# Designed miniproteins, single chains, continued (2): the designs that were tried, part 96

Each design is a single chain, and the fold is of that chain. pLDDT is the mean over its residues in the fold that is shown.

## One batch from the design tools (miniprotein)

Design m7325
Fold by ESMFold2-Fast:
Structure m7325 (fold): chain A 70 residues (1-70)
Amino acid sequence: APPSSTLQKLDAAIEAARAARDPEEFRDLVLASGLFTPDEAEALAALVARVGRDGVIAELERLRALAEQA
């Protein structure tokens, strides 16, 4: 089956969050994936600033598990 756009986006965001040193780099890596709008990338960077890198990774992994079951 073709990969879900939601699963592709979540995988890209998790990878970016693991690689990024700060919210700015996270935004840039998310944009470089080509899967996100600038507004989505800014919202994700704001979330990293609010809950931290590990918090964002945990939340994205939780959402990925839920999306995989849908």
Scores: mean pLDDT 79

Design m7326
Fold by ESMFold2-Fast:
Structure m7326 (fold): chain A 100 residues (1-100)
Amino acid sequence: MTVVEITATVVEPEIMGLRVSEAARRAEALGARVRVVGEATGLSGEGERAGEVLFELAPGDRAVVTVEAETLEAARRAGEIVARALEGAGATDIRVEVRE
């Protein structure tokens, strides 16, 4: 099992939440599991509605998205979907780390 961890600074909470939930649905269609944590609130969400935890964050808060899959290729593809959604929503300080 491979884990991709994506951290980002929130700029537009509502847009980011909607985009991340959409990305989570697409990632889960590839066999990945997606979890989102808002660091300031400690709230977490999983699956197709995982991005909803971002609605409770303020601009400048940090979010952590964890993407888990059985293979490195699946985890990286799913992680790219999430990272691109964050970039498209205007998130800043986006960092992607792959763990075994």
Scores: mean pLDDT 85

Design m7327
Fold by ESMFold2-Fast:
Structure m7327 (fold): chain A 96 residues (1-96)
Amino acid sequence: SIEKAKELALQLLEEDPTNLEAASILSVLGDYERQQGNTEEANELYNKAIEVYKKALEEDPNNAKAWNGLGSSLKAQGRYEEALEAYEQYLKIIKA
């Protein structure tokens, strides 16, 4: 169930606040809530995913997967300038 997926993702984040798979699932749940018209819930889920990606980048600033995930979640919120900055970091890492 959707509620169970959210519960499990949040439990994973209590164990590891930098878990990228949990962040990715929260972003997908945000997309689902946005599709249902639940804009406030969607934004809360995207913000939680963004927080996880940022924490992962504090641990490893060369984490390409975290930069890509950060960009996608920011883009989902319409934060295009910040998303492009995250994608630029992603591209610099994979080019190196």
Scores: mean pLDDT 90

Design m7328
Fold by ESMFold2-Fast:
Parts: sequence; structure tokens; C-alpha cells
Structure m7328 (fold): chain A 85 residues (1-85)
Amino acid sequence: RAREIALEAYEKWSEEEKKKFEEFLKEKGLDEREKRGLLALLGLSRLARDNALPAELEEELRRMAEEGVDERELLLWAAEREEAA
């Protein structure tokens, strides 16, 4: 599910946006799993903006924001959602 959300978001990006995203990932030094997690988070962010985010994912994101998890942990959480869904 998170993978589907991330893929939809990625496919809707222009070629310029995709190129800038790849440059950003290279600059940040993210590994492939962290990269997948970031794509999943971007997909969830777009769904939240469009009021289409599933209640289960909204609750998990709200909980993580309240707990103040670090960026790496958030990316790994999103990657795990992709792997499980």
C-alpha cells in the first residue's frame, strides 16, 4: 500500500521533479531502503493533502509526530509499510 502510494506520487512527478529528487537523494547519501521510505512518505503526504489518507496511516503518522521520532526511524517505518503492504 505505501509502495503503491509512493509509486503514484512518483509517476505524477514531472521529469524535472524526478531529476531534482534523484540529485537530492545523492546529496543526502540515502541508501535504497531509506530512499523507498522517503518515496512512501511523499506519497502519504500527497494523500493527506488531498484528504484521501487512510485513517490507519493517519493515526500512525500522528503518533510518530507526537513521539518525535528521528528522520531515519521515520524513513525506515515508511519502508516497512511498503514491504508489509
Scores: mean pLDDT 64

Design m7329
Fold by ESMFold2-Fast:
Structure m7329 (fold): chain A 92 residues (1-92)
Amino acid sequence: SIREETYKLFEKVLADPNPSEEELLELARKALELAERAKREGDVETAVEAATIAAEVVDLARQHSYSPDVLAELEAILERVLALAKETLARS
């Protein structure tokens, strides 16, 4: 499932002592996909989990001093994930 794929990637990124910009962007995009599916299915628990992963990705990016452009893209993805999670919660 997309939830299992996202969690496996999250675990891999957390285990990586030097996560790349590409790894964080991939994880953020997976969190967004998870949030979009959670909204379609009315799955509040999964929507909250996606939001948590997206927030942690942004925090990791800040700790590693990535380029401002990459951080801005990750923050834009987080904003969209949070909006989807809020919409899912409002429908429940």
Scores: mean pLDDT 83

Design m7330
Fold by ESMFold2-Fast:
Structure m7330 (fold): chain A 63 residues (1-63)
Amino acid sequence: MRGGGGVSGDGGGGSLSTETSSVSFGYSHGEQGEKGRELARKSQELGDKMGKEEGEKQRKKAA
């Protein structure tokens, strides 16, 4: 699956820093904050999942 093209709402590799720098008037900062919070949450979830999976794998391999 590949989506190559320059279309609005389709940003692959979009950085928060770059996006925040290009915000227009009328854009709520709360939305940006929520996105950042969600990203942090996702990152934490991924880390937790990875840790759990690694722990499980290690346990199984150690056994």
Scores: mean pLDDT 58

Design m7331
Fold by ESMFold2-Fast:
Structure m7331 (fold): chain A 70 residues (1-70)
Amino acid sequence: MEEEIAEKKFEEFERKLPEAVAEHEKETGIKITDEEVEEGKELAKKLAKIEAIKEVKGEEAAREYRKKLL
């Protein structure tokens, strides 16, 4: 169940990512590199997993998982 929630949250992030990257580049004038995009995706996966654990197992379990990943 938590895997499904994490996957859904990450899919939403991926769906919005191209537009978010374009907006950020427009606001800052700084090009986002492919490497930075991949780093952002990895962080988003970790955050999605932490949120899924919070929803399924509660805040304490999410905090312990966050300490291990971040």
Scores: mean pLDDT 75

Design m7332
Fold by ESMFold2-Fast:
Structure m7332 (fold): chain A 95 residues (1-95)
Amino acid sequence: KRLELLAKVALLAGILKANEYSEEEILEIISKILGISRETVREYLKEIKEADEETQEEIVEIAAKIIKEENDDLGEEDWEKAKEFAENLLRLARE
């Protein structure tokens, strides 16, 4: 459950950063989407920035699974693409 929330925060933060949203806008948007406080979003973003390689790999795996499950048109061959997209979003979320 906690890793799933971290993965969702990483995906959303990565997407919003790619679209040039401010830190305050990112906190507000993610808070509203996930139904958690802005303070909790800030704590998760800090945790994502400080995550070790093992935690980063777990976040990427969960995020890639979320991407694939939300997109009915993606086959098993698209897993590597979903994983690469998740890795790029996590990188942006950590910046």
Scores: mean pLDDT 80

Design m7333
Fold by ESMFold2-Fast:
Structure m7333 (fold): chain A 81 residues (1-81)
Amino acid sequence: DEALFKAAKEALLALGASEEVAERSAKLGVQAYKAMLEMGASEEDAINVGASTIARRAAEEAGLDKDEVFRAVKEALTAAA
């Protein structure tokens, strides 16, 4: 979903992630979100898994605060979904 990818990427860039980290992390998170929906998960659970995936990657690759990234990305994905 193009809107979800853009929303996640913009949230990461706003938090200080590089273009490369934001793009890779957003792509992985949207992929996780879609996989959860295809497996019958609720939209809330899919958003939480997507946001968690992004937060872990951003923390590892860019040293961003995991809880801050999770909150910002969850808000962005919820608004775009």
Scores: mean pLDDT 84

Design m7334
Fold by ESMFold2-Fast:
Structure m7334 (fold): chain A 59 residues (1-59)
Amino acid sequence: SDEELVESLLKIADKYYKEGKFDAAIVAYREASRIARESGLDDLAKKAEEHLKQVEKEK
């Protein structure tokens, strides 16, 4: 499902972020946000957008 895909992308993005792979993390958070928005998963979309904003500040 799109929900499972979004949750998987968020986990992958978190892993990249912890490894210092900020560009890869940003791409994964952006994809998670896009799919969540397209699928009406508002809570997951907000979560992805919040994490994306955090990563972009630290870069």
Scores: mean pLDDT 84

Design m7335
Fold by ESMFold2-Fast:
Structure m7335 (fold): chain A 84 residues (1-84)
Amino acid sequence: MKLSDPEGFEREVLASLALMFSSILRQIAEKTEDEELKKRLLELAEEFDRLAELALDPSTPLEELKARFEELLKRAKELDKEVK
């Protein structure tokens, strides 16, 4: 990590968090018997994987990555209400 570069550090943190959420969503999807919910969980996991890739690309604006991450978290929260 480039600790002397706050933006680079923040990008690596976002990438790590996105990969963590992707992993969790895939594990929930594997245990889910609802095929429609499983599909939505896997689609959201793929979007978190894509965000992790974009976070490590310095050509992608950090503000755009933050906005996208917040959108994905909101969607994850709505899906969590259907699982629990």
Scores: mean pLDDT 80

Design m7336
Fold by ESMFold2-Fast:
Structure m7336 (fold): chain A 87 residues (1-87)
Amino acid sequence: LPSFREGLEAAVEAAKKAAEALPDSEAAKRAAELAEEMAERALEAAGELADSTSEADQQQVYERVAPVLEELEKELAELAAKVREKI
């Protein structure tokens, strides 16, 4: 459980670093805000996993968290595309 949660935190931190690399500072701030929101939701799901020791519950929480991380990646990609379109 701690290793799973740690992995989620590391993934979100990597996403935030990627957002900071965006050339438009306003777009970067927006991307960071989305990353923070998705991170909070992912951490809440990880917290529920910590409250349960059953393997089935772990699988369910993982299935819920994975889409959130995928959404984060998609949102960051869309923001990068929008910045490029403005240039």
Scores: mean pLDDT 62

Design m7337
Fold by ESMFold2-Fast:
Structure m7337 (fold): chain A 80 residues (1-80)
Amino acid sequence: MKVMEEIRNRARERVRKRSQTMPPVVSQAMLRAADLYVQGSTPQQIRDALLSEGFSQQTVDFAVAEVSRLVLQSLIEHNM
């Protein structure tokens, strides 16, 4: 549990740092996707949630892909 919490915190920090370089709507979608991911949502559940919140399909697909990449990177770095 502590290990997973550390990985999640590292992933959140990476998403926050990257979101600061993005347009506001993309930044908001990325931060929301990160929060849903940390809560245990699947990529499909995250897409459905963001679409229901009024984000465009293109923004949702980008945010989910980017957050998933940053989370995977955090997992790889922790296991190496």
Scores: mean pLDDT 77

Design m7338
Fold by ESMFold2-Fast:
Structure m7338 (fold): chain A 81 residues (1-81)
Amino acid sequence: SEVEEAVEALEKALEDLKKIVKDKSISEEEKKKAIERLLGELKQIQEKFKDSEEVKKKIEKIKELIKEKFPEFEEKVDSIK
């Protein structure tokens, strides 16, 4: 189902984000670009699957990690509803 595909994509995005956070070879500017791209993707998935609790839970985990590791994005993260 499209929901299952979205969940798998979000799980991959979470793992990719964890790798980006730990990767010292990636510049802070490139990390910010990756986070901005990810936030755009999360917004689109949230709007398409707004009634899916499974999708919401996966998005919330990614949002919390972004706010923890990149607090400068908190306002943008909180705008995803």
Scores: mean pLDDT 84

Design m7339
Fold by ESMFold2-Fast:
Structure m7339 (fold): chain A 66 residues (1-66)
Amino acid sequence: SDKEKQIEYLEKAVNSKTIEEMVKYISKAMGVDESVLKEPIEKAIKAGYTIEDFKKWVKEMIEDLK
């Protein structure tokens, strides 16, 4: 199902070593182009958010989908 594939991509995002790789998997999970996520992610990084903050958020999305 689409939900199971979304969870699979989000799990890959959590295990990513870079923001670029994480964005790739989140974009696949959400069915959007990577460019859609680039600007808000860059703004969040400028605001002080880290890759670990993004991973925490992605883990919350996985739990919400279960």
Scores: mean pLDDT 84

Design m7340
Fold by ESMFold2-Fast:
Formats: sequence, structure tokens, C-alpha cells
Structure m7340 (fold): chain A 87 residues (1-87)
Amino acid sequence: MKSEEERAKALIEKAKTFLERNPDLPEELKKKIEELIAKVEEAIRKGDMKALQEYTEELEKAVGLALREFERRHGSAALDAFLRELA
């Protein structure tokens, strides 16, 4: 539970930083990520392991789509650097 929660918290922080740096992302994608952050935070608060796993996976997918958009706008080198920060 704790390691999964720590991974989720790290992903939330990275997602928030990504959104802050990229306010020009598609609004649909930004809303999706913000919604998933809220759901992951709620799952952590409730200790709901199933919801935590599900919403963390969905957040990872949404961030992945956002990273593809980032690469399209900023180039492969910028994406590589950001992915290294996520690891």
C-alpha cells in the first residue's frame, strides 16, 4: 500500500508540474488529468487500493498522451529529459 501510494503521489506531482509548464495543452487532456489527480488523491485518502490502482493507471495513460503532445510541440530531446525526471 505505502509504495503504491508513494508512486501515485510522485505521479501526481509530475502531472501537476507538467500541466503548470504546459498551459497550452488541449483543454480536454488537461481536464482529464486534473480529474484523475483528484480521483487518485481521494483513493489515497480513503485507503481504497482498487481505486488507487485503477485511477493511477488511468493517470499514467493520460500523462502518456500529454507527453506525446509535448514531444510534438517541443521535440524528442525535451521529452527524453522529462521522462528521465519521471523515472
Scores: mean pLDDT 77

Design m7341
Fold by ESMFold2-Fast:
Structure m7341 (fold): chain A 100 residues (1-100)
Amino acid sequence: MIEVPEIDPSDSTKEILEKVLAGLKEVTKLLEEGKVSAEEVKEYLQELIEKLKPFEDNPDVAALRKLLQELVEGIEKGASRESIITALRNIIAWLEQLLA
């Protein structure tokens, strides 16, 4: 079962981004292992996008939401599992660079 990270209203931007990074690493691993479908990944990303909406005044959170929305649109248009994994890895790399 993929659990979308719990984001507290008191979380700092860094704490929010660290929680998202951990969640995206987990969902990517499950997708690579064939334990989740592209549809389940899409549903996870949609819930994550909604949980991030209250924090979109921060430009890094807004950029993250846009990247996740673009990935959801790609999945809806029939992106391959390999393309979804590549996109997730690219978002993870971007978050790791942002948090460094």
Scores: mean pLDDT 85

Design m7342
Fold by ESMFold2-Fast:
Structure m7342 (fold): chain A 100 residues (1-100)
Amino acid sequence: SFEELKEEIVKLNEEILRLKKELEEAPPSQKPAISKRLAEKERQFLTLLREAVRTMSEEELEELIKEVGKKMLEMGMSEDEVNRIKAGLKKLMEQLRESL
């Protein structure tokens, strides 16, 4: 369902943000393994985002961006940081739509 895809994207974005923090805080010996996991999750995120752009209406994509933003705020990110990431997602979604 559209709701399931939305929930998976929100969850994966949270996992990516947690891995980015883990990578920053990790000792040098652990960074390559964490970086590899991060790259795999980022690739999965892009795949799901392409599917969202293919299957979701403009209204559903706006709700997806809203829910991603809400989750980032709940994780303690600043409003300015969240707004920058939301703007980046909107731009990425538009680029992905143009490639369909």
Scores: mean pLDDT 87

Design m7343
Fold by ESMFold2-Fast:
Structure m7343 (fold): chain A 98 residues (1-98)
Amino acid sequence: AAAVAHLERAITLLDEAIKALKEGNYEQAIKFIEEAIRHVLAAGDAGGVTPSEAVAMALQGVAIIYGLETGLISKEEAIKGLENLRDAVRAALARAQA
């Protein structure tokens, strides 16, 4: 139950981050990604995903933040990265609900 709630919150936050990037609001997008990472790690602690899977998803989010802050990735690449991360979290949620 706790892990499911954290994964659902992470998905919502990643959707908000994608929306913020599409609107050009990079600062708000980064804040949503940071909050999503915290919920993914909390889901790992709650046993809904393995700790290694939670860390791998968190590192994907950190890489997107770093790429956005340094200009190493485009907005389009960041959106695609967030969509891929969201899909990974959705897959983890489906497993946690089974």
Scores: mean pLDDT 89

Design m7344
Fold by ESMFold2-Fast:
Structure m7344 (fold): chain A 88 residues (1-88)
Amino acid sequence: SGLDLLEETKKEGEEALKLAEEHPEAVSEELVKKLKEAMKKLEEQLDIIRNRSDPSMSGEEALKKIVELMEEIRKISEEIKKKIEEAL
């Protein structure tokens, strides 16, 4: 489900951040900041949906933004993990 995919994406992001903290020499501060920003934006979009009960076109646009942010979080998380793997 979409909710399961969302939780999985959040866990991937959190795992990537933890790995980056354990390997600060392998991952740039800029890349870590980019992931933190994307995760923050995801929570902001989710809060908008949680506080709005209207299933209108505005809800559809918010869903598109959430999908874009989930994709970004996955790509950055994969890049962080790859850089750590290459450094080990």
Scores: mean pLDDT 79

Design m7345
Fold by ESMFold2-Fast:
Structure m7345 (fold): chain A 55 residues (1-55)
Amino acid sequence: EEEVRRRGLEALRRAKALNDASPTNEDFAKAVEAMPEEEKRAIAEGARVGQREHL
């Protein structure tokens, strides 16, 4: 299960990079909508881990 945590944190970092690279909130929202379901789940898991571990 440690690998699930690591993948989640990596996905969270990718989501932040995508947000930083998106010129508008609309562009970011479209990019998120286009994400695979697995990536969305990994981001949610990373956020949960980050909140718990104070990362």
Scores: mean pLDDT 71

Design m7346
Fold by ESMFold2-Fast:
Structure m7346 (fold): chain A 83 residues (1-83)
Amino acid sequence: HMHPLERMGYEKVDELEVDGKKVHIYRKGDRIAAFIEGKPSVENAKLAEKALREYAKRHGLTLGKIIIGADAFGVWAEAEVVP
């Protein structure tokens, strides 16, 4: 079964660990996403958003509105990178 972000045209570009969990960073043009594998949960959604904000801060990126997505494979936070 195809990864949800890859199905949407995102490509994996990085990984980080936040609060003991591996977070996968994906990009698609000016869009960026932080993905956590496993059953979707409120805790993982908050962690995905935290990871996305931390990654953006570390790399000097300004984020637009953050949107949370989830499916059977996991949960992710995504946003547009603002110029």
Scores: mean pLDDT 82

Design m7347
Fold by ESMFold2-Fast:
Structure m7347 (fold): chain A 69 residues (1-69)
Amino acid sequence: AAEALAELLARVDAAGTVPLEDAAEVLARHFGLSPEQVGRVLARFDPDGSGTVPAADLPALVAEAAALA
């Protein structure tokens, strides 16, 4: 969990967001989630389809992924 959060924080861009593609890779690698599980978690954090997750939401994203794993 801590390593996944640290890697996501390291991928935060100048706008303060992480692209969904980068978040998906981190979640799949650190939690062993299937592509469908990753998509379900990310849909909760990007319901409008912006393609990004704000840095402030990353701890909650990691907690949801860990609960699903």
Scores: mean pLDDT 79

Design m7348
Fold by ESMFold2-Fast:
Structure m7348 (fold): chain A 94 residues (1-94)
Amino acid sequence: SSEEKKIIEELEKLRKELEEILASPDAASGRNIGEGLHLLGKMATLLSKLDPEKAKEIGEKLDAAKSLSTEERLKTLREVLEMVKEEIEKLKKK
């Protein structure tokens, strides 16, 4: 549907923004980690409209990351970003 296409386009935009943040030399800063978690949370909300099970899995990983060290939060951000990228590619093939 046209709504599904708009959701996928917004997901790709948010993914690109997060990749740019994580490619930065200060990616591990508290501000950038916080912004990354916020962007992934927004992507999980968008995904919940197309794949609620995957969105729930992503949300649970993001919630768990809030209690982790800075280094482990950055690792979780990268891992969850890869999960989102794989899901976007699957949605684009429908």
Scores: mean pLDDT 83

Design m7349
Fold by ESMFold2-Fast:
Structure m7349 (fold): chain A 80 residues (1-80)
Amino acid sequence: MPKLVQTLEKIVKENPEEVKKIIDEAEKRYSGLSEDLRDLNIANEVLKKFGLEKQYSAELMLALATGELKYIKEVLDKVK
């Protein structure tokens, strides 16, 4: 998880407006999902936009399995 979290923190710091737009659009798209699945899909949309989906998909699934998606959500929420 450290590499995924560090990468997302860098993306948020360097591209806050773009990340906010992705989060706003994804929250509308995935509003009917559980919190964990919503957070997973939002993080995946951010990674996909920056071409990192394939690199971090396994780490995202591990975060879902271990209950660590909340830490990823905290990083992404810094744009709000």
Scores: mean pLDDT 82

Design m7350
Fold by ESMFold2-Fast:
Structure m7350 (fold): chain A 113 residues (1-113)
Amino acid sequence: MRERLEELRAEIRELLEQIKDKEKLLRALELLVDTARRLLKHAKDLKAAIGTLLALIGLLLEAEKSTDLEELKELLLRALDLLYDLALNNVDPEVAIEALEELLERLKELLAE
């Protein structure tokens, strides 16, 4: 299970690093926030999960006002690390894998635009 989660994180990270424009980076970050929001109902520690979601929303708000593509990409990768920690440590592995696989497919669709 953990190996599959690490594989999914690596694939998601690779797709995020391919994004070159601000609008797609913001949309990718919105997908990460939505994934974390959906995981709340499956959280083993709801307070920790809410904390992670609020941190992700904070990163999205910082990203929306950023004019630096490199800063935006750093915020997005930090968001992925927060989401991955939530998926790895606060959710059942089967649910975590399904959520990250769905996120990967949504990101592939975004990059194909």
Scores: mean pLDDT 87

Design m7351
Fold by ESMFold2-Fast:
Structure m7351 (fold): chain A 58 residues (1-58)
Amino acid sequence: MTDEQILALMVKEARVSREKAETILELAKAGASAREIAEKVGISVSLAKGMIEAIRKL
């Protein structure tokens, strides 16, 4: 699994910019909660939770 695959998935599914996807990945690796990620990048908590779940499966 590569960071590029995770970032591409976030951009495609979450419709976030590449920069926001990179921020989400960094925060998820640091153990940030879905709520913290959602507030930081301006997405819904449910979307942030879904992306964290996808990262764990990759």
Scores: mean pLDDT 74

Design m7352
Fold by ESMFold2-Fast:
Structure m7352 (fold): chain A 117 residues (1-117)
Amino acid sequence: VRFATGAVVRAELEATMENGNSIKGTLEGWLDADGRAHYRLVLNVYDKNNNLIAKIEVEAVEDAAGRLLEARARAEAKDPELQEKVEKRLEELIATSRSGTELLVGVWEIAKEIAEE
């Protein structure tokens, strides 16, 4: 994805699973003066009755060459075991991801896995 310097781009994300659970979120991105791309992803996972199961927030920064410079993630879930599992998977994703795009795709797949359980 390419952004104009100083522009903020926002995308809304939505998916519904066959079990009736859903994911709703936002992706924001902008390019700073040094050509670094900044991303913020927030995903909320809901059950079929619209009760929040989990929330995932990720922030990432890429250099001008598209390399992941820094990332941080947090998870919030009503089930403490689910929260711990998701946090560990996010840490592994951050450690292994080479680009912000790779990280964001991996986070979306974690959210889908939570929604399908």
Scores: mean pLDDT 82

Design m7353
Fold by ESMFold2-Fast:
Structure m7353 (fold): chain A 61 residues (1-61)
Amino acid sequence: GALPTDEQVARQAQMVRFTNRLIEAQSQEEIEAIKKEARAAGFSDAEIEAMLKSAEELRKL
């Protein structure tokens, strides 16, 4: 594939940041707040769900 664009790099950085915040979240209320912020940042429900699943898997390690 082509090299990632600056916009794609920024979007990936945002995904990593939201995923890390979901890993650190200690309550369902914090998780819902992070999901709301991710949606406001332009992420789809499917992308948010993928981030949440990744965070849950990493929390088990």
Scores: mean pLDDT 79

Design m7354
Fold by ESMFold2-Fast:
Structure m7354 (fold): chain A 107 residues (1-107)
Amino acid sequence: SAEIEALKAAAIAAIDAGDTAAALAQVDRLLEIGKEAIKKGDIDTVKDVADALLDVLEHAVRAGNREVAQKALEALIELLKEAPDDIDLISFLIGVVLRAIGLLLDM
């Protein structure tokens, strides 16, 4: 999604600029899109949001921005919590969450 890619790019730019508030706002918007996609059964969009959140988390970890990294992890956990009974989606989200936890533990 062009919107997901734009929000991811905006979050990363905000992290690089040291604008934590702007980065947190983009994470919140990505989570909102993911939750709406879950309600609509749009599995591809949920996966795109999870990948975007993981990219934002990786950038935040590299920048030493614990607030943004934690917020992105919390958003990924919320997507997993709200996921429907789709074993492929659940398996994908578990993998993303485990990767995110590993990155945060290496901070």
Scores: mean pLDDT 90

Design m7355
Fold by ESMFold2-Fast:
Structure m7355 (fold): chain A 84 residues (1-84)
Amino acid sequence: SLQEVQRLIQLLEGVRKLVESLKEPTVKISELLDLIKEKFKPTDQELSIIESILKDADVDKDGYVKKDRLIKLIQEIIDLLTPP
């Protein structure tokens, strides 16, 4: 629904800002997921989407994501979800 998409956009904007606030250039996926769960309390569906995004950002398949790459990917997804 439109409301679900709007809520997802707000969640992704929040996650992007959280990632931008992190001091390290690389982020451990498991630790980031715990922070997202604690701060935003996403639904199971929203959490599954976030997990998929983080997995796609993990190009080295080492359980870590580069902060700048993740920020860019999240912004690209927000832009795709936002109507023209």
Scores: mean pLDDT 84

Design m7356
Fold by ESMFold2-Fast:
Structure m7356 (fold): chain A 85 residues (1-85)
Amino acid sequence: SLEDQRQQLLDQLVSLLGRARDLIRLARSAPESQKPELIKQARETIERAQQLLDQARPLLSPEEVQLFEDEIRLLQKQVEDLEKK
């Protein structure tokens, strides 16, 4: 059903965003040799979340879309800040 598809996409979005936050947190405290790989994984996870959000857009309210877009934007900024060292 559409509701089942919506719930599955929401669960996947929440999971990906949580993973991105965890990767960013790990990157902040990681040895310099490990940071590039963790930053790369965080970027790839955020990109996957963006793709999933784009797929989920027709099933979400405008308010839900805005909340996820704001969260993705915040995570993107955090990754950019880490890349600047």
Scores: mean pLDDT 89

Design m7357
Fold by ESMFold2-Fast:
Structure m7357 (fold): chain A 77 residues (1-77)
Amino acid sequence: SRQQQIQQLQQLAQQSQQNADQYSRQAQELGELAKKYKEQSLEKSRQAIFQEADYSVLEIGYISTKLGYEKQAQRLS
């Protein structure tokens, strides 16, 4: 049914948001670690900054996926 399809899309949107939140937290932790490493090792700081950027891209990707599912659910409503 359309109602079941809407519920499934809403669940997928929620899961994508949870994935985005997880990667956002990991990016924030790496950002703080990069600042700390800057005082100890420039190379370690650079590595942490690159990893932070990777997780930030994943966060944006999952937010985009969530919005896609939400739009599909609205279209079925």
Scores: mean pLDDT 82

Design m7358
Fold by ESMFold2-Fast:
Structure m7358 (fold): chain A 90 residues (1-90)
Amino acid sequence: SELKKLLEELKKKAEEARERAERLKAELIAGLRAAGDDDLVAELESTDEKAARAAGLAASGEFGEVGEELHEAMLEYKELEAEAEKLEAS
């Protein structure tokens, strides 16, 4: 069905964005840990909401490109997961 195809595509895109976010998060954590920013590392390792905020804050510093990409990837998979949930509920 059309709905099943849309759900599968949204879930796949969400999973791809989440996998990208996990790789970027690991890179950012390694860099911040080496720089001694243990507070941002703790926020990144906490809930998705706190991790997205921490990535946005890191985007203004030395790891700006990685932080911005992580923040965008986390927003992307959250939006895709929410859309998939709405379609499954309908």
Scores: mean pLDDT 80

